# Designed miniproteins, single chains, continued (3): the designs that were tried, part 111

Each design is a single chain, and the fold is of that chain. pLDDT is the mean over its residues in the fold that is shown.

## One batch from the design tools (miniprotein)

Design m11858
Fold by ESMFold2-Fast:
Structure m11858 (fold): chain A 73 residues (1-73)
Amino acid sequence: SEEERLRLLALLYEAFAGSSEFIGERMLERAKELEKQGKKELAEKRRKLAEENFEVGRRLREEAERLRREIEE
């Protein structure tokens, strides 16, 4: 059914969001390590990568929510 297809797509988007969020968290942890080593420029690059990955995760979760709303409406 169309409802089942949309639900599976929403779950897929959530899985990808989780992956992006996980990568972002790892980048943020790496940034903290680099900062402790005095490598501020490299730490800043890792923080920017983390922000980009969190933004991707946010957008993917918004798409998943949109798909769920289409099922409900």
Scores: mean pLDDT 88

Design m11859
Fold by ESMFold2-Fast:
Structure m11859 (fold): chain A 69 residues (1-69)
Amino acid sequence: RPAPSNSDETVEAIRRTGRLILAGDVEGAVETVREAMERGHGEIPVRAGITVASHLGNEEAVRALRELE
């Protein structure tokens, strides 16, 4: 199956979001996910970001990211 070039952008956005959540930068994480959604990556960045935030126990990030959905 062809891997579309936008998949690499989605993966990088998810990685950046995880790094920002680990650093406690909830606003930066939300902005990164929002930008990926605006570029047409659908709900994948939001759902991945929520999963990462939940795994890290950051309830504030989970709540903020759910607002983007």
Scores: mean pLDDT 74

Design m11860
Fold by ESMFold2-Fast:
Structure m11860 (fold): chain A 82 residues (1-82)
Amino acid sequence: LTSEQQQVLQEAQELIDEGLELMRKGVEEKNEEVFKEGKEKVELVLENLERIRPVAPEEMHEPLEELEERARKELKEYEEKF
């Protein structure tokens, strides 16, 4: 991966982590508004990644797919807890 490609992956991961942290906080505080904000943030990033992956260079396909899979798994786990 180029430095630019690695930066894009890191930024996407950070945004997903921020959304998941909001979802965790929402579960802990029983705050539906905070939970919804986190969920919407993760879903938006996932939508963008799914849109980008088909047109991304081949070397990015596996890292993007892994990031999408992990994010979807975490999203489902938090949805189940709330």
Scores: mean pLDDT 82

Design m11861
Fold by ESMFold2-Fast:
Structure m11861 (fold): chain A 73 residues (1-73)
Amino acid sequence: MSLKEISAKNLVSLNEKEAEKTIRRVLEENPSMAKVLGEVALAIREVAGKIIGGVDTSATIERAREIRDKVLE
């Protein structure tokens, strides 16, 4: 919760480089998270490339956001 709120604020106020710097700092404090994020990123890229890469990505993102927000409540 708190970590997500900080990340959201950073994305609003920071450009891509600053967001990356913040993420790298968090990963350095929690190295085990790097493995999980790496695996998730690879899985997302592979699935997206096969199913939604070049297709209507906006609809998929909206659906994912709705599920995320529902779970977070």
Scores: mean pLDDT 51

Design m11862
Fold by ESMFold2-Fast:
Structure m11862 (fold): chain A 87 residues (1-87)
Amino acid sequence: DKVKELAEELERLDKEGASLEDFAKLFRKHGLDEAAEYVEKAAETGDALHLHKAAAAVIRKFGVDNPYARRIASILVERARRLEEKA
């Protein structure tokens, strides 16, 4: 399952404190170009809104009922909160 593998890889990167650029590279590797573009914009601008848009793009692609899509979205939203706290 492509989305399961992506969720597990993203969770590992998150635990390692990886950059948003690393998240974007992972999304592009898995063909999630829309989500990758939003994460790249968040890294460039520091605007947490782009991470919320990336989370929404993942949910739109895989479905709100997909547990792995929800895990990916949760990580992106948590990263958005951390970005907002440093603003």
Scores: mean pLDDT 87

Design m11863
Fold by ESMFold2-Fast:
Structure m11863 (fold): chain A 98 residues (1-98)
Amino acid sequence: NVELLREHALRSVESAIETLRKATEMDPRAEEALRLAEKARELIEKGDLDGALEYLEKAAKKLTELSKGKPEITPLITAAAISVMGGQFNVELAKRAE
């Protein structure tokens, strides 16, 4: 069910966005990852799954860079990365199911 997979992808990305909003309060550098995740959510909502994957990959790369920074935000960055990976996985499944 493509609709269910898109819904799961959307929920995963929304979880990443919420976690990144908290991370941004502690480190403004997390804002770039937040904006990339927000763009991915918009693309999922529009049905642009290829565009969504591109922005989720950019967000994942930025989170990897941030994980090498302040140790106090590492738990939030790790949680956001897991949510972004969940989004990527469900978007890829939805794309293949079409």
Scores: mean pLDDT 86

Design m11864
Fold by ESMFold2-Fast:
Structure m11864 (fold): chain A 82 residues (1-82)
Amino acid sequence: TEQLYDVLDEALQKGYLSSKVWDEVFNLLEKYPEDEKLLKHLELVVFNAVPPSDFESRLKALVQKFPTNTTLQNFLKRMTTK
């Protein structure tokens, strides 16, 4: 978990994150959907780096799986409101 935060911080500096790391981030979000620190770091990376093309679809799937999680719902709203 802490190692993943370091990788997210590096992605903010470089503006890029590998597809494998994105897969690991979504796996952690599915295991720990209420981890606000992870969601905050992910949000910062998405707005400052290139997300994968399926990012929004994967986030929508998480919101559907955890419909009472307001943090995930708010994150999805921020990602889809453009």
Scores: mean pLDDT 69

Design m11865
Fold by ESMFold2-Fast:
Structure m11865 (fold): chain A 66 residues (1-66)
Amino acid sequence: MKTYHVVLRDAEGNVVWEGEVEAEDVDEAIDKVLPHVPPGETVTVEIRDEEGELVETVLVTGAPLP
């Protein structure tokens, strides 16, 4: 497994969650951080590798409000 540093930012650019995850690839790292996305918000997920290089940036939307 590889260690990825993941930062979630809201639409205003505020960090809503930040942490390190161990995953086999970037897609698994994204899946592991999805529970940290606030419901009803669209956030930018920034994935960095162990060297600190930005390897992926994606937009994800949390579960809709009930």
Scores: mean pLDDT 79

Design m11866
Fold by ESMFold2-Fast:
Structure m11866 (fold): chain A 65 residues (1-65)
Amino acid sequence: SAGDIVRGLLNDGDLGTRAALADPELVARLSEAVKAGDWAAAERYAGRLAEVDPEIAARLAAAGR
């Protein structure tokens, strides 16, 4: 789920670093949405990050199995 993507990006230093390198503006917006409690926006931003970096998407899919 997008919630699993958000948790993976924020709690995994390697995934967080990869996301910040792929799209730092999107990571900033995701972080702001999480801090504001706007989970709908956070899920949209996290989904976009998974689309732009296939390694992030693959690691999060593997963690869900």
Scores: mean pLDDT 71

Design m11867
Fold by ESMFold2-Fast:
Structure m11867 (fold): chain A 72 residues (1-72)
Amino acid sequence: LDEAIKLLEEALELALKRGDYSLATLIRDAITAVKNGDLDRAISLLEQALTIGTPEIQKLLKKALEILKKLK
């Protein structure tokens, strides 16, 4: 979980730096879902975030998704 949260926090920082507040909100909500143990919600939000992310952000989100899916 800690590694997935770290990757999501890095993706959130990149989204905020780019001014993409819609993407940032999806990533922040996903981090909250992970911390609450709601992995299904986190995965759903991150798959949605992948449709609007840049390649750099997508790489971080895909790695986090791989970790979260292995935990289910």
Scores: mean pLDDT 82

Design m11868
Fold by ESMFold2-Fast:
Structure m11868 (fold): chain A 77 residues (1-77)
Amino acid sequence: QLLEPFEQLRKQILQLLEEAKKANDQTLVQQAQQLLKDLDDFQQQVGTNPTSPQQFQQGLADLQQRIKQLEKELKEK
């Protein structure tokens, strides 16, 4: 039930990874792969340890900001 935000972000990052691969940009591919790892690490942390609502929202916001930055870099190509 609390998985929906993580699934949404994962889909966005996977789309960006595919676009980076099509652009043949190894740096953007690496950034997208790192975002996937960081998302999985954050999901695991939230699932295994008590996380405050503020920490949870901040973690999601940070991931969303990084996704927006990667989208911007892809559009500038």
Scores: mean pLDDT 79

Design m11869
Fold by ESMFold2-Fast:
Structure m11869 (fold): chain A 55 residues (1-55)
Amino acid sequence: ASFTDVPGVDEALGAQFDAALARHGASREALAAIDAPEERRAPLYVQALELRGLG
């Protein structure tokens, strides 16, 4: 099944995204000034699918 089939997947991926932003010294506020909100989820869904394939 895809990650979208699991309840709370969006929240879990959001947390991973926040952690990634923190590693790069960024924040959601800084990203919101540069990137569209849609861009925040798409890369993380791809990363989640890759992790699923590795697991």
Scores: mean pLDDT 51

Design m11870
Fold by ESMFold2-Fast:
Structure m11870 (fold): chain A 95 residues (1-95)
Amino acid sequence: MSAEELEEEARRLAEEGSRLANEAAAEEQGSPRRLELAERAVRLFEEAARLLKEAAELYEKQGDKEKAKELTLRYTAASLLKAGAEFLPTVKQDL
């Protein structure tokens, strides 16, 4: 897979993850639906981050430092979105 194909796939996964995270945030806290949507968003952001890291490494090997830096920032953003989605699942009042 080319660096460009990895970047495009990561973009699609991050967009889907954001959609599911927004749907999870709109659901009642403690609902099974909120947990399901949050867990799916976490998996999508994790995969997007993995692909962005791989693409950044490929661009670095090609000597495209600007593009590698851009994708490293996108990797950081995807990792933060994953962490945010992990916070969305059911939280008990006693925790």
Scores: mean pLDDT 81

Design m11871
Fold by ESMFold2-Fast:
Structure m11871 (fold): chain A 73 residues (1-73)
Amino acid sequence: SKEEEERKTEEATKKLQEDAKELQKRTSEEMKELSKELKEIREEKGEEAAIEYAKEKGLLNEVYEEALEAEKA
C-alpha cells in the first residue's frame, strides 16, 4: 500500500539521517584528532603512509575520506 511504501521510505530516510547525524557528532571530535594525525603523517611520510595508518585504525575508505574532508574545511 501507499502508506506502507511511504512509511518504509520515511523510516529509512529518518534512520539514515539520524545515523549520519550521530556519526557526524561522534566523529567530529575524532575526525579532528584523526585529521591532524593524518595530516602530519601525510606531510612527513606521504599519502601511502597516511592510507596505511588509516587502514591500521580500521578507517579504510569511509572514515578516511571523511577525515580528509574535515581537513579540507
Scores: mean pLDDT 65

Design m11872
Fold by ESMFold2-Fast:
Structure m11872 (fold): chain A 74 residues (1-74)
Amino acid sequence: LRERIAALREELARLVAERGVAGLPLEEFERLARELLELEAEYFVEVLGADPEEVRAKAEETLAAELAELEALK
């Protein structure tokens, strides 16, 4: 699980580095960010014993805020 999270974080960082903020494909970024948040939610539930519903709600909130911030920067 941690290895999958690390790989996905590296892929997201690479996408941002290669495209820059102005050239960032928001649709592809959203897909990768959502997948990362799902894996991190699984980690919080399985390793830290967090409530799955609370973690999911927080992940969706975080993704929405991140996308809004990225859109505002363009």
Scores: mean pLDDT 72

Design m11873
Fold by ESMFold2-Fast:
Structure m11873 (fold): chain A 77 residues (1-77)
Amino acid sequence: MEEGIELAAELILREEELKELGDTSALSEEEKQEAREKLKKANELLEKESDLSDEEILQRILEKAEELRRKREEEEA
């Protein structure tokens, strides 16, 4: 569950980053494949481990996304 939530949170952060860049057509095949693999893994983990409602899962994913965003900002300064 934790790993699935973390992967989904990373996908949300990446999607937000791409929206800010304004040109998703410039994505490399490697980036597209990485996103697909992360989404697939996140879905598998959430389905196997989660006893939570869809709304609760979404809230935890959003919270984790914010946590990861802050952590990356702090590490990179």
Scores: mean pLDDT 65

Design m11874
Fold by ESMFold2-Fast:
Structure m11874 (fold): chain A 94 residues (1-94)
Amino acid sequence: SAAEREFLRRLAVQELRLATREAVALMEKKGASQEEIDRVVALFEEAIRLIEEDAPLEEIRRVLDEVVALLGKYDPEFAARFRRGAENMLAALG
């Protein structure tokens, strides 16, 4: 239903907001540059915007894949866990 899809989109946005904070904290601890931290924040904000606008899942996936690639430079295990969560989230939205 439309109400269920709206609820799932709100949950996905909340999950990505939490993931943004965790990713920033991890990247700071791992010595990432401010430029790379700003880039990951911008990618998360783009993914959130795409979800709120009910954009095609393929576009959301593309942005999340860029987040995974960037996070993988700093912590491959965290990136793998994030990828799994992102795939579960996309499955719930589709």
Scores: mean pLDDT 89

Design m11875
Fold by ESMFold2-Fast:
Structure m11875 (fold): chain A 64 residues (1-64)
Amino acid sequence: SLAEALGRALAGAARAGGPEAARAAARRGAEAFGSELTRAGVRAAAEAGLVTPEEAAAALEGAA
């Protein structure tokens, strides 16, 4: 799904730059695709174990 694809992209950003990169990527995702879809992507990535709880929390703040 598009949410899962966004989640993988956010996880890639987190892997490269940690929670700050996850927040920035989620902020851009929300601007491009909307907050609801971006938040769904963050949840999908967290459920798949692709991001830490700290990275997921930062991304959800960025997606708001």
Scores: mean pLDDT 85

Design m11876
Fold by ESMFold2-Fast:
Structure m11876 (fold): chain A 65 residues (1-65)
Amino acid sequence: FTEQQIADLVVALMLLYGLTPRQAEEIYRKLLEKKPKTVDEIAEIITEVTGLSLEDAKRIVERFL
């Protein structure tokens, strides 16, 4: 995944799912740090920060990436 795709995902999470700027920044930092290669790995990071289920997080990632 590109840095731009990660940025677009984080912006979408803020605008569509009501994430705070702090939560969005935390997800962005973790994604850049861990450099996930799969939808599952990205979804796990979203789940850790937001408390969404892994299934819901995966559906969001698949929609935007």
Scores: mean pLDDT 80

Design m11877
Fold by ESMFold2-Fast:
Structure m11877 (fold): chain A 75 residues (1-75)
Amino acid sequence: SELERLREEARRLVDELLELYTRAARAGEPVDVERADALTQRIAEVLSQLPEEQRLALLQEAQARVREMLAELAA
């Protein structure tokens, strides 16, 4: 249950970070660097608490979501 909670927290934080960048890009505005840095640090903290196999899986999920976001923004 704790492990699943950490996975869900990591996914939520990645979603928030991607939303922050997507909103800034669509508006033609600079990203909120302070908030982006805080989210990135928290993601790193959560990932550090997960076993290696699960960290790699979440990083691969995050990479796929970033690719999807970039493809959508390029369209």
Scores: mean pLDDT 84

Design m11878
Fold by ESMFold2-Fast:
Formats: structure tokens, sequence, C-alpha cells
Structure m11878 (fold): chain A 61 residues (1-61)
């Protein structure tokens, strides 16, 4: 069902976002403020990707 596909998509995006956040937190070249801003960007990108791919799932149905 679409609901199951949306749930799987949310889980996929959450895992990818968490991985990217971990990379940012482990980057010794970034200041604490730069790490905060990059985390916000990565989370925003994840939300946008989820919305975009969710719309594609609905369009295919």
Amino acid sequence: SLDEQEQRLAEEIARETARRVEEILNDTSLSPMEKMLEQLRVVADGVDEYIRRKQELKAKS
C-alpha cells in the first residue's frame, strides 16, 4: 500500500540523514556553529527529498 511505501521511504530518508549528520559531527575541520548549520541543511534536504519522492509515489498510483 501507499502508506507502507511512505513509511519505508521515511525510514530510508531518516537513515540517510542520520549518516550524513554523523559525517558532519565527525568533521574536525568544522566549527561548532558550522556543524549546527550543516546539520540544519542536511535535515532540511532530507525533508525536501521525502516530500518530493512521496509525491512521485502518489503520481505513480
Scores: mean pLDDT 85

Design m11879
Fold by ESMFold2-Fast:
Structure m11879 (fold): chain A 116 residues (1-116)
Amino acid sequence: MITLTESGGGTVAEGGSVTLTSKISGPVNSLLLVGWYMQKPGEEAQFVASLDMLTGETVYNPAYVGRATISYDKEKSTLYLNLSNLQKSDTATYYTYAVDVLGNEYWGQGVQLTVV
């Protein structure tokens, strides 16, 4: 079974930067796609970025282009989301998402980011 464990949230100043991390455990070689979503209180979850595990191709939500970078460290089995030029509107819970070769979907428990 795949598990996704996020960290690196907390309280950050507006205009600053943060790196959110997700440790991926289990059969990582079965994964096709990994990504990040954000959810604000009372709103639907929004796509932030994804990474194709076979090709390394990245896709970004246009609202995050130039402010977000997704990357994966294969040796550490760790997915990263670097967010720069933080805005108060970036305050949200950030979730990692993964899809395996059988079409099973996995979600992490989320990490809270507060921009002050």
Scores: mean pLDDT 88

Design m11880
Fold by ESMFold2-Fast:
Structure m11880 (fold): chain A 93 residues (1-93)
Amino acid sequence: PLLEKLREALDGLIAAIEAGDTEAANQKMVEVIRTVDEIEKTGDPQLIEEAKRLLREALDRISELAQRSTNLDVQIDLGVAEIALAVALTTLE
């Protein structure tokens, strides 16, 4: 189930960033991008729209965390994640 895989990867990404684990965050980002690519290739409009919703929700969570964080490494990881998720969302257009 691709949506479940995407949700788990997004939750894992945010958790890794909050923990300051850049290596784990990068691994989860690769899982997000790969899963988004798999979803795009299905051509299923319902699956694509739900993936877009999950990506937008994750972007909102990242923006909220960026406003509250005072740790430079966490801020950098959040910025990288924001760009990568925005690009992934664009590929589903």
Scores: mean pLDDT 85

Design m11881
Fold by ESMFold2-Fast:
Structure m11881 (fold): chain A 90 residues (1-90)
Amino acid sequence: MAALEETIEKIKKELEQKYEELLKEGKSKEEIIRELQELLDEHVKNLTDERVKLELLAHALRLAIELLSDHPDAAAARARLAAELARRAA
């Protein structure tokens, strides 16, 4: 369990750090979402525990919702991320 907990915490921190880094660089909201999705996908594809995958996807969704509160494509981006979560949870 310790190694799994460390992996989850590390990935969450990497997502948060990437989010903050891209915000400081002045990247577009679309670019930030794309980068976070790519980073998440690289980590998730190597995980076998569905509970861990769902926890990481939920964390990424929270970051995306915060970012997308004022995005012109917020509804579409949220729907796309929600659909991806549902697909991976199935």
Scores: mean pLDDT 67

Design m11882
Fold by ESMFold2-Fast:
Structure m11882 (fold): chain A 76 residues (1-76)
Amino acid sequence: MKEKVLKLLEEGIKAVEEGDYEKANKYRVELLKLGAEDAVLAIQYEIIAKILKEAGKEELAEYNKELAEEFYEKLK
């Protein structure tokens, strides 16, 4: 289970980096079905951070990126 959660999280983060929010959300939903709440929140904050960065709100983007990293760390 942990391996599958980490793989889905990795793929979701990659989708966010590529700007594919639809694909990122699909990975978030798959993680939600697995009950991986910390991974779901990590992807959610990664999406928010990316959108804020693209909107020029760099400080808020960095804050949300830090929140995503906190949830990511809980999975280790």
Scores: mean pLDDT 82

Design m11883
Fold by ESMFold2-Fast:
Structure m11883 (fold): chain A 67 residues (1-67)
Amino acid sequence: MEERERRARELSEEIRREALAAGVPEDLAEAIGRTTYDLALREGEEEARRRGRETVRLAAETTRRDR
């Protein structure tokens, strides 16, 4: 497995778990993970981590308000 793909997969799984831990619904957490994986491959790990975590923060805030 290419190092870039491995890092992207690890990051996507990390961000997905952060979303689930923050109370984001499973379907949305999976979507955020997939988007983070694509971003890591296209824009690099650092940019993908930054955008992924910001998306988790926004999704978690919205989910908490709906409860």
Scores: mean pLDDT 81

Design m11884
Fold by ESMFold2-Fast:
Structure m11884 (fold): chain A 110 residues (1-110)
Amino acid sequence: SKAEELIEEMYKLLEDGSARAVELIQEGKLEEAKEVFREMAERLIKLLEEIKELVPSLKELVDKAVKLIQDSLEKMEAAKTEKEAIEVIREFNLKFIELVEEMKEKLKEL
């Protein structure tokens, strides 16, 4: 389905964006890493809004995922060290994947 395609696109965006942000942090390019994280976040929100329009029953999970992205963006902007930035990326990935897996399971029930 189109919603399943959007979920796969979100996984790829998350993997590619997180890997690039971590690489930049390890190179001492913290501000560039924050920009990569912001661009990834904005693109993930757009895909989530499309999923919500296609599958209204996923609204609650989409709203939780958008809030997680917004909270993680605030934490990333506040990060002062490489360690803090990497922790934000790690926690975001863990929690976001859990929400996306719940969306995927609900899609199987339709």
Scores: mean pLDDT 90

Design m11885
Fold by ESMFold2-Fast:
Structure m11885 (fold): chain A 98 residues (1-98)
Amino acid sequence: SDKKSAEEVAEILAKPVLTTEEASLLMDKFATTDDASLQEKIAQKLLTDPSVPEGYKHSVLNGLAFSSDPRLGLEILKILYKKLKGDIAKKIEATIGS
């Protein structure tokens, strides 16, 4: 089960543009996974894909800032801040500062 789920998530992450259903699946996996590396990859895809609704991007940032492991969530936000530029980087900075 977990291996198939990981392969499906990896396939979705490799797509250039997500459908709403694919973005929803990534949001669910983001909320349920304990894998920090996977959470970072999912967050980066959801934040940078222009087809993903703003509400999903907001949920990702809040999920990282207010996670059950705040230290882990903040470390992922810091990594994303270093990798991403422009408006997304400003949104991450505002989330870390809250």
Scores: mean pLDDT 74

Design m11886
Fold by ESMFold2-Fast:
Structure m11886 (fold): chain A 80 residues (1-80)
Amino acid sequence: SNKEETEKILEEAKRLFEEILELVEPFQTDEELEEMREYMEKELKRIRELAEKDPEKALELAKELLEVLQTALEKTREAL
């Protein structure tokens, strides 16, 4: 189902985000890292809530989030 696929994509997006945090951890303050985590948790919650009301739109947003994080991870690795 679209809801199950959305959750799978969001779990992968969270993993990529955590990889980005590990790479930037030596260069960021604890407050900056916490702010990044809070932002990500808010986005994940928003998409999960949308999946209950509009599963197709939630899946689209989850795929967009994953693509953004894949690009961010690649750029972060190139910058380090």
Scores: mean pLDDT 87

Design m11887
Fold by ESMFold2-Fast:
Order: C-alpha cells, then structure tokens, then sequence
Structure m11887 (fold): chain A 72 residues (1-72)
C-alpha cells in the first residue's frame, strides 16, 4: 500500500514539523522510511519530510486544519 492521507487540526503550541512527526508515529511510519508533507487547505506546503529530515516551510496557527500526506 503506497500512500496515506490524514486530516489534522494544529494543537496549541504545535509546529508543522511536530504535527508531521506525530502523524508518522500514529501511522507506524519511521521518518527515514517515507516521504511526507503537511499541506494547508489551499494546498500550501507547510512542512516536508524526506530521507529522515523534517523541514518546516511555513508557520501554522492553533486550530488550523491541515492534510498530512505520506508516501512510502
């Protein structure tokens, strides 16, 4: 099975990178074993994970709705 997509709400004090790492843990996926991203409702890239490196691209606000997409 190649891909998973999960909708998440940003928690208080949570960064896009922390949201991404927590979602990977919830899915049982290691960061180094996947390519993953956090996207805003408009499709804006907020964070990415490639080869175990998580990079935050844009800040997020508490209560913001995001989509986490994971590809193995």
Amino acid sequence: MGEASVRRTVGPGETASQLLEQTLKDLGVKPEDSVAGVFGEDGTILAINVDGVTTQVRPVEPGQEVTVAVSK
Scores: mean pLDDT 80

Design m11888
Fold by ESMFold2-Fast:
Structure m11888 (fold): chain A 100 residues (1-100)
Amino acid sequence: HHMEEERRRRLGELVKEASDYFTKAYKLMKEAGLEELYREFARAVQEMVRAWARDPQAADEHYERALKIAEKLKKENPQAGDYAIKAVEALREARRLLAE
């Protein structure tokens, strides 16, 4: 149980970290008047997370797509893009912990 508890704790930390980064990226993009571009990024992330449950092979393609959109955010607002990239990486690490 100790290894399972530690894994669950780490998973929770990564999910919270990702959520915090998504919130920071959203706030910056909204303040910059680029909320629509953030919504495109959020849709790509949603597709990535959905693919993890249904088609793990497609998940890597959606991950790459989400990162490319995050780089587009970074071009418009470097801080928001950095947070977006960190959020995606934290979610991917959380998935690795779940997948073994």
Scores: mean pLDDT 83

Design m11889
Fold by ESMFold2-Fast:
Structure m11889 (fold): chain A 79 residues (1-79)
Amino acid sequence: DEATEVLIEVLEEAKATLTTPQEVVDELIEAIREGGIEAGLDKFAEINKGPKFSKEEVEFTLEQAREVGERREELKAES
């Protein structure tokens, strides 16, 4: 749940800097909200018709999002 919320927040902040249209990013966020992270990954794979995404690469990206959230909290505690 927290990892999902962090991922959504990061995507919303990134909208202005992404080359992807904001409407497409909104659809990705909606998929994550409705079906969780896995549904969002399926939607992301549909949107990004570029190189094939393996489930492992997608799961790695989710792990990175969780790690970023944890590190952000740790850095705030250290500061």
Scores: mean pLDDT 63

Design m11890
Fold by ESMFold2-Fast:
Structure m11890 (fold): chain A 71 residues (1-71)
Amino acid sequence: DAARQQELDQQAKISQEVADKYRDQMAALREQTAGLPPAERAALLSEASIPAVQETNKQIDAWDAEQAAKA
């Protein structure tokens, strides 16, 4: 229970930290693409979100590996 909750809390923290790190970049991209057709804008924003998703997964994997090594 506590270990599961700690894992979920840590995943949420990593996700939020990565989102914060990419917040300004994504905000700038949204502003730069505001004049584009909705479909093109959505595609560009979706593609630009891939590095943030990859960073989140990498940090979660690293944390999980570190916890396993300490166990």
Scores: mean pLDDT 78

Design m11891
Fold by ESMFold2-Fast:
Structure m11891 (fold): chain A 82 residues (1-82)
Amino acid sequence: EREKLEAAVEEVLREAEKILSPEQVEELRRAAERALEENPDDPIKAAQAIAQAMVEVAETLEDPEKKAKLLKLAQELLEKAK
């Protein structure tokens, strides 16, 4: 369960690297690590926390198309966590 979520997070971060700055990707990576640490036995709660961090980063984006892509990645992460 956790290994599947960790793999999904790495895939999402790889896609995010195409649209986000290195600083924003690092911020998401740190948020993901914290969410996984705080929710070791609950991959759904961890995924929800990570998706929320992605939404917050999306709100800082200047490009509405990049914002939409990041929000779609957050939704895909939540689906993979089930």
Scores: mean pLDDT 81

Design m11892
Fold by ESMFold2-Fast:
Structure m11892 (fold): chain A 82 residues (1-82)
Amino acid sequence: SSLEEEIEKLFEELIEISVEYYKKKLAGITLSDEEKKEIDERVKKLLNEIYKLMREGGYSDEEIQEKFLELEKRLKEKIEEI
């Protein structure tokens, strides 16, 4: 569905941000506190948007928890592939 496609796009964006952060860390690039704060704010915004979309789409609290656990697993797998 359109809603599931929107959630997936936000998941992919959040994963991409996190993977790029870890790639820089592995390359020995040190991010400033300001750069880290900007990344944290972007992640927070995406998480809030995902939550709102799921709630508005009629997802239960249990389904929302399952989706965030799926996101965490996918993020871990992508970081391990770096």
Scores: mean pLDDT 85

Design m11893
Fold by ESMFold2-Fast:
Structure m11893 (fold): chain A 64 residues (1-64)
Amino acid sequence: MMEKQLEVIEESVRQAIAATQANRAAGSDEGGAAKGLTPELLPNMSAAEIGELQLEVQRRLKAA
């Protein structure tokens, strides 16, 4: 059950980052501010860490 939730969060994060990166790259340079957190970290992270990861991504996208 929890793994399903983590997958949804991770996929949502990737979709949001990809969309924002593509949109911003078309207009200006990103500098990689909204990336660094990859699915490869997911197997080693707890649900709490995944939640924090999503908040971090949201914060970066908002700042960009």
Scores: mean pLDDT 55

